# Ledger of designs, part 6: designed miniproteins, single chains, continued (4)

Each design is a single chain, and the fold is of that chain. pLDDT is the mean over its residues in the fold that is shown.

## One batch from the design tools (miniprotein)

Design m12190
Fold by ESMFold2-Fast:
Structure m12190 (fold): chain A 76 residues (1-76)
Amino acid sequence: SDTELLIKAADILVEKGYLTEEQKEVIIKRLEAGESRVEAVAPVLNNILDGKSAAALAIFASDLPPEEIVERVSKL
C-alpha cells in the first residue's frame, strides 16, 4: 500500500540520520489520520535546521509515486 511504502521511506530517513524516530512517529500518525505528505511533514520541517534533512523531507513530501520516494531516499 502507499502508506506501507511511505513508512519504509521514513524508516530509511531515520536510518540515514535525516529524521529522529520521534519525528517519524509524528509524520506516520498524521498520514494515518488522512493528512497529505506536505501537511504531515510541516510540524517536523519547522524544527529542521540543516539543509540536507530539509532536502530529504522535501523529497518525502513531493508528489512522486511512493515507490519512487523510497528509491530516491535510499540513494541519499
Scores: mean pLDDT 85

Design m12191
Fold by ESMFold2-Fast:
Structure m12191 (fold): chain A 61 residues (1-61)
Amino acid sequence: SFEDILQAVRDMLADALATQSPAAVRRLAAGLRAYFDADPSLSPEERAALHAVLDEALARA
């Protein structure tokens, strides 16, 4: 489900924030953003939710 994808992204970013450098977190977030922006199956609401999670991680990096 989308909720499972969103949770997996949150967990991945939380792990990266705990274990990786700020530069590595920024690279991961940029790659995930590009990947999701290229996915035509995502609704605008789903894309907005993913962007919000990425923006939160970037603010903490």
Scores: mean pLDDT 85

Design m12192
Fold by ESMFold2-Fast:
Structure m12192 (fold): chain A 100 residues (1-100)
Amino acid sequence: SLEELLERARELLERAREALREGRVEEALRLLAEALELLEEALRLAKTREQLEEILELAREALELAMEVLRVAPKELILEAIGLVLRAIGLILDVELRLR
């Protein structure tokens, strides 16, 4: 269900933030990628303005975390971090277009 996808995405974003605090950049990248995948699925299922606004809030949080990952990422992970930043931006734009 949409509610289950949003709850799982919140859990993954919180775990990603914790991983970043502990310097586990690769784990944070994986958790963030999983959260974005769930949010993209949630957007496909969303039907109400309220649901779109919840997805937008979590997508903005994911962008903030992706930017933090990019700042601390070692050279070999920079391209993956950039990819997550771009995915988060794309998701935000898709949600904002549907809210209009």
Scores: mean pLDDT 90

Design m12194
Fold by ESMFold2-Fast:
Structure m12194 (fold): chain A 73 residues (1-73)
Amino acid sequence: AVDEVIALLEAAVEAAEAGDAERAAALLREAYALGEAAGLTIDDLTPEQLARLAELAERFKRAVAEHGLVLPA
């Protein structure tokens, strides 16, 4: 479940970096829904997974700022 959520977040970041706000928002929503359904919390993450999520969050913020994307983040 954690790896699937991370994969969806990676795809969302890639979509945002490509300027595809609709796809990025859809993938973020899917990742959130999957995480909620699996009952995932921050305590379920390894240090490596936490580091990966931090990297993805930073890349996502840069993409949103650079492209002026309107996302429900």
Scores: mean pLDDT 75

Design m12195
Fold by ESMFold2-Fast:
Structure m12195 (fold): chain A 55 residues (1-55)
Amino acid sequence: MLTLEELIAKANEAGRSGDLEKIREVAEEFRRAAEETGDRALLTYARLLEHEIAA
């Protein structure tokens, strides 16, 4: 699994690219990390990215 720093960097890159598919992939990785760790911040990031692709 990617480190938190790597996940954040990947999310920023996906956001800058405007590629909804990449944003969805990153959202899935944040959600999985949140499920494994119970980290609310990771879940919040996943939800923010999911809202981006749902708009």
Scores: mean pLDDT 74

Design m12196
Fold by ESMFold2-Fast:
Structure m12196 (fold): chain A 67 residues (1-67)
Amino acid sequence: SVEEHIARAIEAVNAGDYYEAGLHFYEAAKLRPDDEVLRQLAREYFELAIRAGQNPEEARKLLDELA
């Protein structure tokens, strides 16, 4: 569910796992495409993943899909 993806994203954020957080917000955004907050959170955490060196090539690819 959207709520379970959000919960997993928050767990990933607390662990410093920004790429995993971005993935969960991205999946939540796909399930609820009218929710711009979820799309924005996916973008922000993929940007953080790139800066942190966490799967930067895949994070850039998914970030481009959100543009």
Scores: mean pLDDT 87

Design m12197
Fold by ESMFold2-Fast:
Structure m12197 (fold): chain A 90 residues (1-90)
Amino acid sequence: SEDEKIIKELESLKTKEEKEDFLSETFQKLKEKYKLPPEVALKIGEALQLLVVAKNEEEAKKLFEELKKEYPEYSEAIDLLEKLAKLVAK
């Protein structure tokens, strides 16, 4: 799948900085693809920061689940970003 290709590309990167840049670029592409409203994009960005920067997996998981319930139309984008963020945080 396209998502599996994106995940493999992230895993092939050598540095955390490159992985963080890739996550940011992928987020921008998904904003355009799904036409995410600015408010939704902001909330997703907060969830990503919680996982990648704060390293709080439990709270990040709760926030991602809440986002998918509130915005089911964007669940595919949210799921991909959560998977990528977990790999970046590792």
Scores: mean pLDDT 85

Design m12198
Fold by ESMFold2-Fast:
Structure m12198 (fold): chain A 94 residues (1-94)
Amino acid sequence: MEKGKELGEKGKKLGEEGLRLGVEGVKLAKGKALAPAIGGALGGIGGIFAGEHAIKLAEEGKEENAIKLGEEAVRAGEGAVEAGRRGLEAGKKA
């Protein structure tokens, strides 16, 4: 199985979800609720970028590098989803 490609795809999907939640949070957020929403959006972009690059490395046969970057993409994406959810929930209360 292409672990690097699978991790890159997972990180990209998590980054896309974090970006979506962060953007929705920013639209609703006022004051202090803005910071976690922005964090979700920026972290999501980072996860998408790292995920796409990990997929490219796997396609080039650089599996070890793809795995390392894919793991970073997953971590960034998971953090983005958490931050985006917090921003969206805080925005809904504002």
Scores: mean pLDDT 80

Design m12199
Fold by ESMFold2-Fast:
Structure m12199 (fold): chain A 72 residues (1-72)
Amino acid sequence: EKKEQAEELLAKGEELFRRGDEAERQGNVEEAIRLYEESIALFQEALKLNPDNEKARENLLRAVERLNALRA
């Protein structure tokens, strides 16, 4: 159950992260920030349910890095 929920959250986070990347490529910084923040929240929830998910951890780190770069 918890692992299945974690995988669903991971998949949703990945989709929002891709949309964030696309918004950033289009120069829509406000949309990119919002999407990266939403993806970060989903990856954090996935890791709470399955802390050993390396893919969720890597995606979380990438999303945080992208968000920080946009704020710098």
Scores: mean pLDDT 85

Design m12200
Fold by ESMFold2-Fast:
Structure m12200 (fold): chain A 111 residues (1-111)
Amino acid sequence: APARAFLVIGNEEGPTASLRNVGFLDDVAAYDAVMADLAARLAAGEPVEDLVTHPAAGRLAEAAAAKGVEGFAGANVTPRLLAASVELLRRYGEELGQTEAAAEIIAWLRA
């Protein structure tokens, strides 16, 4: 399968489809790299629905919403960004108490 990444999107005022109006996880440098790849692929016209298909994503989104983070998105990324995406997911899973959901998504990203 192609390499993929997952992004957690915080809410600002109301729902937004703009990557510029979303909150991000701690570890800004790694997250910025993943976001830059996602933005380039979305600008190339990749369908958003093909980026968020793993069942465990719903569990992360629910846990994130409970902490005031309202969104979740995924993207196909270069192999260079896969390691950063995996590390962000691992840390996010730990912070949300959803390590099993994060591990399922990481396994899917590596498939």
Scores: mean pLDDT 50

Design m12201
Fold by ESMFold2-Fast:
Structure m12201 (fold): chain A 66 residues (1-66)
Amino acid sequence: EARKLLLRAIALKLRAIGLELDAERLLSDPAATEEQRERARELLREAERLRREAEELFEEADELLE
């Protein structure tokens, strides 16, 4: 079942990258409101959680592939 874990890990990592790019765009906008900056910080926290989850799934998949 390693393939399913790898696909889920890849999906989570791609989602995390997307959130990081969205957050960067918001934080780089000089017209961004304080609410938008708070939103960007929340996106970065969610991206970090997704990255950790993806890393755990990659490790589990590696063990199954061996």
Scores: mean pLDDT 83

Design m12202
Fold by ESMFold2-Fast:
Structure m12202 (fold): chain A 65 residues (1-65)
Amino acid sequence: AEEEAKKKVEEYLKKARESLANGDLQTAIDNLKKALEYAKKLSPEDREKAIEEVTELGRAVDAAQ
């Protein structure tokens, strides 16, 4: 279960990065929201790391607006 959640976080973070690189801010935001939902299911250590990555990408999206 946790392994699947971690894989989902990685998949959504990858999609968010690709969308941001393409200038698709709405798709990037949607994928960051999905990554955050799955991050809540991780161990505290993995959750902190995932939230940090979501936060960094969220700041990049905000800066691009």
Scores: mean pLDDT 81

Design m12203
Fold by ESMFold2-Fast:
Structure m12203 (fold): chain A 83 residues (1-83)
Amino acid sequence: SERDELETFIANFVRDLVERLRALGVPREKIAEFARIVAKTLMSKSLEEAKEIYEEVQRIVDELEATGNWDEALERVREIAEK
């Protein structure tokens, strides 16, 4: 079902995000808070809306990998997730 596809998509998205942020040295407590906000927000969205948010977040994380400014990246992603 679309719901099952959404849940799988969110689980993969959150897992990837957590792993990438951990590799970049982001504090564990901030990663955990971030994962909760993203998961909670996306569970109320359609699959298409979740995919759109995913693309925006990936762009921000790619910029983070280049710059190392993880605190600014986390704030930007939080704002996008809390539409």
Scores: mean pLDDT 80

Design m12204
Fold by ESMFold2-Fast:
Structure m12204 (fold): chain A 70 residues (1-70)
Amino acid sequence: MEAEKLVEEAKQHIEEARRALDRGDLPAAVQHVQRAKELIDKIKELGDEEAAEKLRTEVDSVLQRIADKG
């Protein structure tokens, strides 16, 4: 379904953001986080609030790591 595809895409962007942080690429990490946030908003609009909340928690963790390094 549409929500499942967006969840998969958001997870991929969160993973890419973590990989970018691991290599010190803060601009790339920020771009992937921004894309994941857009997908999470769309997942929530489609009614999968539980999946959106879990993904938001993962994004917030990555954003905290970006803030700690920048």
Scores: mean pLDDT 83

Design m12205
Fold by ESMFold2-Fast:
Structure m12205 (fold): chain A 64 residues (1-64)
Amino acid sequence: SSLAQAVLNADSKTQAAVAHAMLVAGEEEQARLLGRGVKTGDLELVEKALTGRAREAAEAALAA
């Protein structure tokens, strides 16, 4: 399944953990975009947020 779809369908605690992991990775703009995407249910915004190092941080957070 799509990582973006998994994040969008996750509980609020998991979504917050993903956003926090992105911030720790130094991906502040991606973390902001993820937050907006999950609040609005916008899959395309969540997909845009899950790029490069931000995507790696999100995958690590979801595995924890």
Scores: mean pLDDT 84

Design m12206
Fold by ESMFold2-Fast:
Structure m12206 (fold): chain A 103 residues (1-103)
Amino acid sequence: GLAEGAALALQAAADAAGEPVVVGALPAVVETMSDEEAAKTGVTMGRGLAERARARGATRVVIVHPDTPQGRVAAEAAARTLREAGLEAELVRASDAPAGTPL
């Protein structure tokens, strides 16, 4: 989807620039979830992104999310989970992330 495409483009740009950043995307299915389910999905995604960041020596994670209420709930839950793990978390709306934008 749009968020996944934007996340792949941002990860490629970060890798090309030598930036120690991990980029993740929230799945489009989050839009169909309740707020509680979206928050749980965000926590699970945040934990996975924290593990990827540690494995790669990255200290910053960018989360691309749908600009929807459920997307925001999941993104905020993921960001909190990442910050609790000692990582910097940045939220980017899929609509605001043109392909290939430097991080």
Scores: mean pLDDT 76

Design m12207
Fold by ESMFold2-Fast:
Structure m12207 (fold): chain A 89 residues (1-89)
Amino acid sequence: AEENLKKGLEAYRKGDYEKAVQYFEEAIKENPENAEAYDLLGDVYMKLGEYKKSAEYFRKAAELYRKRGDNLKASIFEMKAKIAEKKYK
């Protein structure tokens, strides 16, 4: 989980968005409640211009942050999802 997040972040920094997606998806498969992996996938899909997928992952991140009692992060990712939704109109 942590190793896949680190590899994904390294790929993201290098502009290897396809590899970043693969590593973050693997992190989610290992831990489906990893809010950080969903938030990073949302960011990668924003960079790729896939705004519908970005919005979906940001909404999942918001749900998980809310379950953890992190209402501030939940609100931030709900807002990021709405921004992404507006970009494909």
Scores: mean pLDDT 84

Design m12208
Fold by ESMFold2-Fast:
Structure m12208 (fold): chain A 60 residues (1-60)
Amino acid sequence: MHTFTVTTPSAEAAQAAAAEVKQLYPDFQVQALGNKVIVTSDGSLERAIGAALTAIGEGL
């Protein structure tokens, strides 16, 4: 199990980023908590990092 946390500038950005990650990587568990997005993957840390970077770029 691999978990990666992304900090966004706002709760609104976190919700948008979480929704995008869920669409792009449906096998990940994604949760938005305040201004943070928590991505959990049972398979690949590399994929989780990629998802988090996409969330930062598109969620802003």
Scores: mean pLDDT 70

Design m12209
Fold by ESMFold2-Fast:
Structure m12209 (fold): chain A 65 residues (1-65)
Amino acid sequence: MDIELEANIAMVKMMASALGFKIVSEEGNTIKVALPDGDPEEVERNKKLLKEVAKKEGIKLEILE
């Protein structure tokens, strides 16, 4: 595993936590998060933002519902 990959994973994890997602697991380049509580429209917006960040960083994001 590359140190750059670890940094990218850490950034996605930080963003997920900031947006209210709970980190469920981390494996290789995959991060699993649980949906936060809140307004459905805000949750959907935050979901899209987190997916865009993960995609830019080359990290696979799995959202548990």
Scores: mean pLDDT 80

Design m12210
Fold by ESMFold2-Fast:
Structure m12210 (fold): chain A 70 residues (1-70)
Amino acid sequence: MDENLLKKAEELRPKMSPEGQAAADAAIEILKSGDDSPEAVARTIGHLLRALGDALEPWIEEKKKEREAA
């Protein structure tokens, strides 16, 4: 597994919502297990995308509001 990806996931975890943290925890556990099967990789990516989307939601909504408040 990409060790840099694991580090970034752990660094971002505290900045996420509880739902995002749960998704990040699931991804981190898969990464730590050393399971590099295609299924494990796909699940890790899926969990990270959910966590990232959740963490970015407030920022995306704020930017969307700024763009419409022209």
Scores: mean pLDDT 69

Design m12211
Fold by ESMFold2-Fast:
Structure m12211 (fold): chain A 62 residues (1-62)
Amino acid sequence: GPVLEKARELLASTTNPLTRTVLGEILRHSRSDAEARELLRKALETTTDPELRAVLEELLAV
């Protein structure tokens, strides 16, 4: 779905190693956009990196 598609696009374009790791984990553990949104919310609760937070918020807005 659109969340997983956007996550793949962002993973392909990002140079931030933390963002690559987190997006890779979300893609690996998600089979649907609903599962991806839950993992995105959990990642936002524990993330302090402003660049990663912006990426996760962009994906949740899809």
Scores: mean pLDDT 85

Design m12212
Fold by ESMFold2-Fast:
Structure m12212 (fold): chain A 73 residues (1-73)
Amino acid sequence: AMAALRAAFEALLAELGAQVAQIGATLDPAAAKAEVARLTFRVMDRAIALAARHDPALAEQLRRARDAALKVA
Protein backbone atom coordinates (compact mmCIF):
# COMPACT_ATOMS: atom_id res chain seq x y z
CA ALA A 1 0.00 0.00 0.00
CA MET A 2 2.67 2.57 0.97
CA ALA A 3 4.86 1.60 -2.01
CA ALA A 4 1.90 2.15 -4.37
CA LEU A 5 1.08 5.52 -2.75
CA ARG A 6 4.74 6.61 -3.05
CA ALA A 7 4.82 5.60 -6.73
CA ALA A 8 1.57 7.51 -7.38
CA PHE A 9 2.94 10.66 -5.69
CA GLU A 10 6.26 10.37 -7.57
CA ALA A 11 4.33 10.11 -10.86
CA LEU A 12 2.21 13.13 -9.87
CA LEU A 13 5.34 15.18 -9.04
CA ALA A 14 7.00 14.19 -12.35
CA GLU A 15 3.84 15.19 -14.26
CA LEU A 16 3.67 18.53 -12.39
CA GLY A 17 7.35 19.25 -13.14
CA ALA A 18 6.91 18.51 -16.85
CA GLN A 19 3.79 20.70 -17.09
CA VAL A 20 5.46 23.61 -15.22
CA ALA A 21 8.44 23.40 -17.62
CA GLN A 22 6.08 23.40 -20.63
CA ILE A 23 4.15 26.41 -19.27
CA GLY A 24 7.39 28.34 -18.67
CA ALA A 25 8.59 27.59 -22.21
CA THR A 26 5.34 28.52 -24.02
CA LEU A 27 3.57 31.35 -22.13
CA ASP A 28 4.28 34.99 -21.26
CA PRO A 29 5.40 35.39 -17.62
CA ALA A 30 2.05 36.78 -16.37
CA ALA A 31 0.05 34.03 -18.14
CA ALA A 32 2.58 31.42 -16.94
CA LYS A 33 2.12 32.53 -13.31
CA ALA A 34 -1.69 32.22 -13.55
CA GLU A 35 -1.49 28.81 -15.28
CA VAL A 36 1.02 27.45 -12.71
CA ALA A 37 -1.33 28.57 -9.90
CA ARG A 38 -4.28 26.73 -11.52
CA LEU A 39 -2.12 23.62 -12.14
CA THR A 40 -0.89 23.67 -8.52
CA PHE A 41 -4.45 23.60 -7.14
CA ARG A 42 -5.45 20.80 -9.57
CA VAL A 43 -2.42 18.77 -8.43
CA MET A 44 -3.28 19.41 -4.76
CA ASP A 45 -6.85 18.16 -5.36
CA ARG A 46 -5.50 14.98 -7.01
CA ALA A 47 -3.04 14.47 -4.13
CA ILE A 48 -5.91 14.82 -1.61
CA ALA A 49 -7.97 12.26 -3.57
CA LEU A 50 -5.04 9.80 -3.63
CA ALA A 51 -4.33 10.29 0.09
CA ALA A 52 -8.02 9.89 1.02
CA ARG A 53 -8.01 6.28 -0.24
CA HIS A 54 -4.89 5.31 1.77
CA ASP A 55 -4.43 7.74 4.68
CA PRO A 56 -7.43 9.91 5.75
CA ALA A 57 -5.28 11.85 8.26
CA LEU A 58 -2.83 12.83 5.49
CA ALA A 59 -5.79 13.81 3.27
CA GLU A 60 -7.05 16.14 6.03
CA GLN A 61 -3.58 17.75 6.38
CA LEU A 62 -3.37 18.26 2.59
CA ARG A 63 -6.90 19.74 2.52
CA ARG A 64 -5.93 22.26 5.24
CA ALA A 65 -2.76 23.18 3.32
CA ARG A 66 -4.82 23.71 0.13
CA ASP A 67 -7.37 25.88 2.01
CA ALA A 68 -4.53 27.98 3.49
CA ALA A 69 -2.97 28.42 0.01
CA LEU A 70 -6.34 29.52 -1.44
CA LYS A 71 -6.63 32.28 1.20
CA VAL A 72 -3.34 33.88 0.00
CA ALA A 73 -3.78 33.22 -3.74
Scores: mean pLDDT 73

Design m12213
Fold by ESMFold2-Fast:
Structure m12213 (fold): chain A 60 residues (1-60)
Amino acid sequence: MKEAEDLIEKGKKAYEQGNYKEAATYYFRAAQLYIDAGDVEKAREAGKLGVEALKKYIES
């Protein structure tokens, strides 16, 4: 799903810039799009990335 893939790329860029909260937001939006598309495995993967970004945000 192109829209969800674009959000994953935006999340990666935000993460590289140290914007962990923004990265988490992009990853969770991607997860929601994958859920809507019925792609449970990709939704789970995007959700994990979002949780990892949130952990970084809390630690910073």
Scores: mean pLDDT 85

Design m12214
Fold by ESMFold2-Fast:
Order: C-alpha cells, then sequence, then structure tokens
Structure m12214 (fold): chain A 107 residues (1-107)
C-alpha cells in the first residue's frame, strides 16, 4: 500500500504541474507540457486505483514524475508566467520525491 500511496502522490504532483503548464504556459510548449503531465498523472492515479503490485506502482510513479518534468520544461520553454513555471517546477520536484518513495517501498 505504501508504493500505491506514493504513486497516487506522484499522480497528484504531476496533475499540479500539468495544470500550471496549461494555465500559465504559452504556445506549443505549454500545451505539450500540460498533456505530458496529464498522462503521467493518470498513470499514477490508475496504479493506485487498480491496486497494482509495488513494482508496477513504482513504474507508474516514475511515469508521473517524467510527465511532471515535461510539464515544467514545457511551461518554461513556452514562455510561461513566472508563477506558472514555479508551480510546475514545484510539482515536478514533488513527483520526483514521490517516485523515489515508491521505488524504496517496492524494494
Amino acid sequence: SEALEAAEEAGRAARKAALAAAKGGKGVGGAAGAAAGTVGGAAGFFAAASGLSPEKAAEAAEAAAAGARAAARGARKGGGTEEAVREAEEGAREAERAAEEARRAAE
């Protein structure tokens, strides 16, 4: 359950990054980042809802972290507002931390 809880946390963080990229990110970079964060977030939530094994939950949490990082990059490269970039980068850091927790729980 600890790995599933971490995957859900990674999903929430990726969603936060995606929403920041969507609201304050500009152009194709903001849109692409929002899409990547949304897909990553979905993976984390799906793992938690489906009761996947700890190993699969850790993989989903890593997917969420990758999506969150893409959202942060997209917001920055799209010329997003300072607030949107900051929020997306915070979401990426939260998702990376949750993915590390999921990985440790899967050991």
Scores: mean pLDDT 82

Design m12215
Fold by ESMFold2-Fast:
Structure m12215 (fold): chain A 84 residues (1-84)
Amino acid sequence: EEEAIKKLKEIEELKKKGEELVEKAETSEDKAKLLREAAKLYEEAAKKLRELGEEMRNPGYYKLAEELEEKAKEAKKKAEEAEK
């Protein structure tokens, strides 16, 4: 599972960057832009988790992907609400 460990680290980095952007968006005048970027990072992380779930035949990764997809959906909703 060496490739799975590598992909997992990439997913963790994407997750952290998304979370940092969401936090920065709370105090930023570019709130909508930062939230849209965070949503894209969460969607990319979720996509990689789904690929891992299929490759490793581990359904636990699909559940984690769902959680990230919900975070992406919420970030997109907040971005739309913040747009002028």
Scores: mean pLDDT 82

Design m12216
Fold by ESMFold2-Fast:
Order: structure tokens, then C-alpha cells, then sequence
Structure m12216 (fold): chain A 60 residues (1-60)
């Protein structure tokens, strides 16, 4: 899945690429909480902390 690829990229130290795959996961399923969490983590590791906080605030 797109989320699994994003997580693998985070493990490989590629947060910018992980963000792209997590965004694709959310395009396919906007209610995917795991994709939103992965996007938030990727943005944070990419130094985009404000964007990470906004992505994370959508988790319920």
C-alpha cells in the first residue's frame, strides 16, 4: 500500500519521499488515519513542523 511505502521511506531516512507517498494514500482514502499519522511524521522529520502539526490535528 501507499502507507507501507511511506513507512519504509521513513525507515530509510527519506522523509520528503515518505511525505509524497503518504499524500497519495490520503488522495485514495481521505479518512485513512494511518496515512495522516505517517504524513505528520514525515513532515516533522523533513523539518516541516507547522505542516506536521496541521496534518496530525486531523487524527481522531
Amino acid sequence: SYVDKAKQLLDQGRPSDAVKWAQEALKKDPNNQEARLTLSQGLSRDGRNSEAAKAGSGLT
Scores: mean pLDDT 78

Design m12217
Fold by ESMFold2-Fast:
Structure m12217 (fold): chain A 109 residues (1-109)
Amino acid sequence: MKAEAEELREQTKQLLAKAVDVAKQLIKKDTKEAVEKAEELFRRATELGVRAAELDAKLGLEAADYLRQAGAEIADLLEKAGDTKGAERIRKLTDDAVLRIQAAAAKAE
């Protein structure tokens, strides 16, 4: 159980790092494409984070922290590129994802 939760947390971290890297590359070309791709990767990372939280509350909450950090970085990049609506969308997705992981962690305790 703990080993599986640790693997899921690590996979969440890796997907979020990829989301940040993809956003950095796409923001220079098309902020809408950057938002769409980041949203896809965030949804996948959220599912992994929820599964980690269901197995181990502490590891799930660590996954939520990675998600919060990545979301803040992508939102900041979008604002600097002039896409305020895209930044707001990423912040909302991040908040919703963190709440979902926190709810799963609370049930695991």
Scores: mean pLDDT 85

Design m12218
Fold by ESMFold2-Fast:
Structure m12218 (fold): chain A 70 residues (1-70)
Amino acid sequence: MSPEEAAKILEGMLEEARRLEPRFGEAARRLARAAEEALKAAKEGNVEEAKKIYYEEAERVAEELEAALA
């Protein structure tokens, strides 16, 4: 995956997270922040760091949502 491809994907993820904020609140805001931080890394050419930033936060958000629903 090129940095340009990663940036395009992350921009889409950021837009989607912002769209979901009214329904999912803090979980959507955390995903938006992770996408913004990952997008910075991708634009600097650090695709692996961008993936790590986004997926680590997405995993944490998923775990917290599962705990809240239990």
Scores: mean pLDDT 78

Design m12219
Fold by ESMFold2-Fast:
Structure m12219 (fold): chain A 65 residues (1-65)
Amino acid sequence: SAETLARARTHLEQFARHALKTESVEQTIKGLEAITEDLKKRYPELAEELEELTEELIERVEEEG
């Protein structure tokens, strides 16, 4: 459901934000990309949400750093 996806996105975003602050930015991004690629074959809608989240995180890290 849309609510489940929104909740998962929020929790993943919070976790990724913490991970990025520990100087593991590249590894966090690569991890998200790998998960997105795996999901793309089975759950394309969820993969699209994660892909957008990954792009937003990259932009925010660049803006906040």
Scores: mean pLDDT 69

Design m12220
Fold by ESMFold2-Fast:
Structure m12220 (fold): chain A 101 residues (1-101)
Amino acid sequence: MKKKEEEERKKVIDEIGNLFLPLVLRSPDAEGVRKVLNLIISKLEKGEITVEEAKKYIDEIVRLTDRYNARLEAATSEEERQAVLDEFRRDMKKIEEKIKK
């Protein structure tokens, strides 16, 4: 890879590191988000995914976190809250499977 591409990769890994704790703390499922973020970093370090793919997955995780947090705030029962959490975990697992392939 070119020196510029290696530098961009390192910058993106650092950006993910800076987003890591805030995103995990904000997440409806801290462990699920932590697992997927670690997978993205690992794949990016190995060159198994591109910088563009990594950015796209991070943006998707941020958007899902914001969307599901809004739904959790709107939930009025324990059953509704659990359903929202289960759906978030399912969507996170779909992202994980895409990254693994």
Scores: mean pLDDT 81

Design m12221
Fold by ESMFold2-Fast:
Structure m12221 (fold): chain A 57 residues (1-57)
Amino acid sequence: APRPALTPAERVLLEAMREISRLNAAGKSPAELQALRDKYAPQLTPEQRAALDRIVA
């Protein structure tokens, strides 16, 4: 539970993860997940980008 204020990068990662989960549930293609990852990657830290890559892969 994100009771303390999230950093901008943490908020972006959390939003990206929610969108990926929604797209996965909807049966979206890996290409759509990859595009979402690319959209958020510039706004994430290197460690958060690595986490997003694992989720997309």
Scores: mean pLDDT 69

Design m12222
Fold by ESMFold2-Fast:
Order: sequence, then structure tokens, then C-alpha cells
Structure m12222 (fold): chain A 60 residues (1-60)
Amino acid sequence: MLSDAQLQALADALGVSVEQVRAALEKLKSASEEEKEAAVAHVRLATGDEALAEAVGAVL
């Protein structure tokens, strides 16, 4: 699972709360492969952090 620091980094980059990030990740776990891949790509573009994008992909 993502650390609290990684969840906060995602929340800040996306302009949402940590609770919204957690809810979005839970929905993405049951989403299509295409939606999961799009979410990882979005994290990479929004944060500029490849390690964070890979961590998100690993939990999906």
C-alpha cells in the first residue's frame, strides 16, 4: 500500500484531499486495465515522479 507521504504527494499534485485519493485508488483496483494504465500515466505527468507512478501501479 502507498505510504502516508505518497498519498499526501498525490493529493497535493491533483488538488484533492488524501481521502479522495484513497477512494479513487479503491475504485481503480476494480477498474479495467486501460483505466489503471491511464491513472498511472496521469500520476507520472501530474507529479513528475516516476517512482511514485510505479508505486501506484504496483498497488493497482
Scores: mean pLDDT 81

Design m12223
Fold by ESMFold2-Fast:
Structure m12223 (fold): chain A 58 residues (1-58)
Amino acid sequence: MERGEEALRRALELAREGRLEEADRWGTYSVILFEEAGDLERAREAGRRVREELERAA
């Protein structure tokens, strides 16, 4: 599994578990990994998904 996709999946799972600080760290890391890979579309989507789950869990 790609590192960015794995980090995103972990971030979303942690957010749903209420582990918001860990979710935010993994979410930020996933966005950075997608940006470094040149996949700006997936980076934007990852950031949006993580933000939405964090706001929903708060």
Scores: mean pLDDT 81

Design m12224
Fold by ESMFold2-Fast:
Structure m12224 (fold): chain A 73 residues (1-73)
Amino acid sequence: MTKEEIEKKKYEGEKESLQAARDDIVTYLKELAEEYEKKGDKEKANRVRQAMEDAQTKLDEKIKEFEEKAKKL
C-alpha cells in the first residue's frame, strides 16, 4: 500500500465523519427551529434556521476540501 493510498483513506474517513456530524447538527437545528415556530417565536426560529444554513455551508466546504485532497492523491 502506497503512502498516497493511506492518506486517501484517511481523508475519506474524515469526510464521512464530517458528513455524519453535519447531518446530526442540521437535524438538531431543524427540529429546534420547528419547535420555536410551533411556539410562535418566529424571530428565534429564523435565527436558528440562519445558524443551520451557516453551519451546513461551512461543513460542506470542509467536506469538499477533504474530497479534493483525496482526489489529488
Scores: mean pLDDT 80

Design m12225
Fold by ESMFold2-Fast:
Structure m12225 (fold): chain A 64 residues (1-64)
Amino acid sequence: SEALELYKQHAIEAARLAIKLAERSGNKDMLEQAKKALEHAENSQTVEEALQAARDAGKVINAL
């Protein structure tokens, strides 16, 4: 669905930002969590899965 594509794109963009910020911080644990959020975003099959990936990416961003 179009909604899935939009939320999936949003989750991927959030996870990419989380990766960039984690790399700049030098925090390897946050970088691993950010990479996992990206994997979950890319593999999301439902809007809820995409939203969960975006929330996980947001938690990494907020922890940095």
Scores: mean pLDDT 88

Design m12226
Fold by ESMFold2-Fast:
Structure m12226 (fold): chain A 64 residues (1-64)
Amino acid sequence: MEEERERRRREALERQRRASEEAVKKGVEPDSPLSELDQKRVEIGQETNDVLEAKRRIEEWLEG
């Protein structure tokens, strides 16, 4: 019975994957994966660095 339970769990995961793909096609976004959150944090970090560099350039221009 444990083998059958394992197969059912795998089938359930596969169905969830297909359901998520169908939801995206309908315009409903599924739960964000962890990689997406990591990508967002990297993007925010990049924007912060750009702002800091812009401020540094402005101060240099004012001093020079």
Scores: mean pLDDT 61

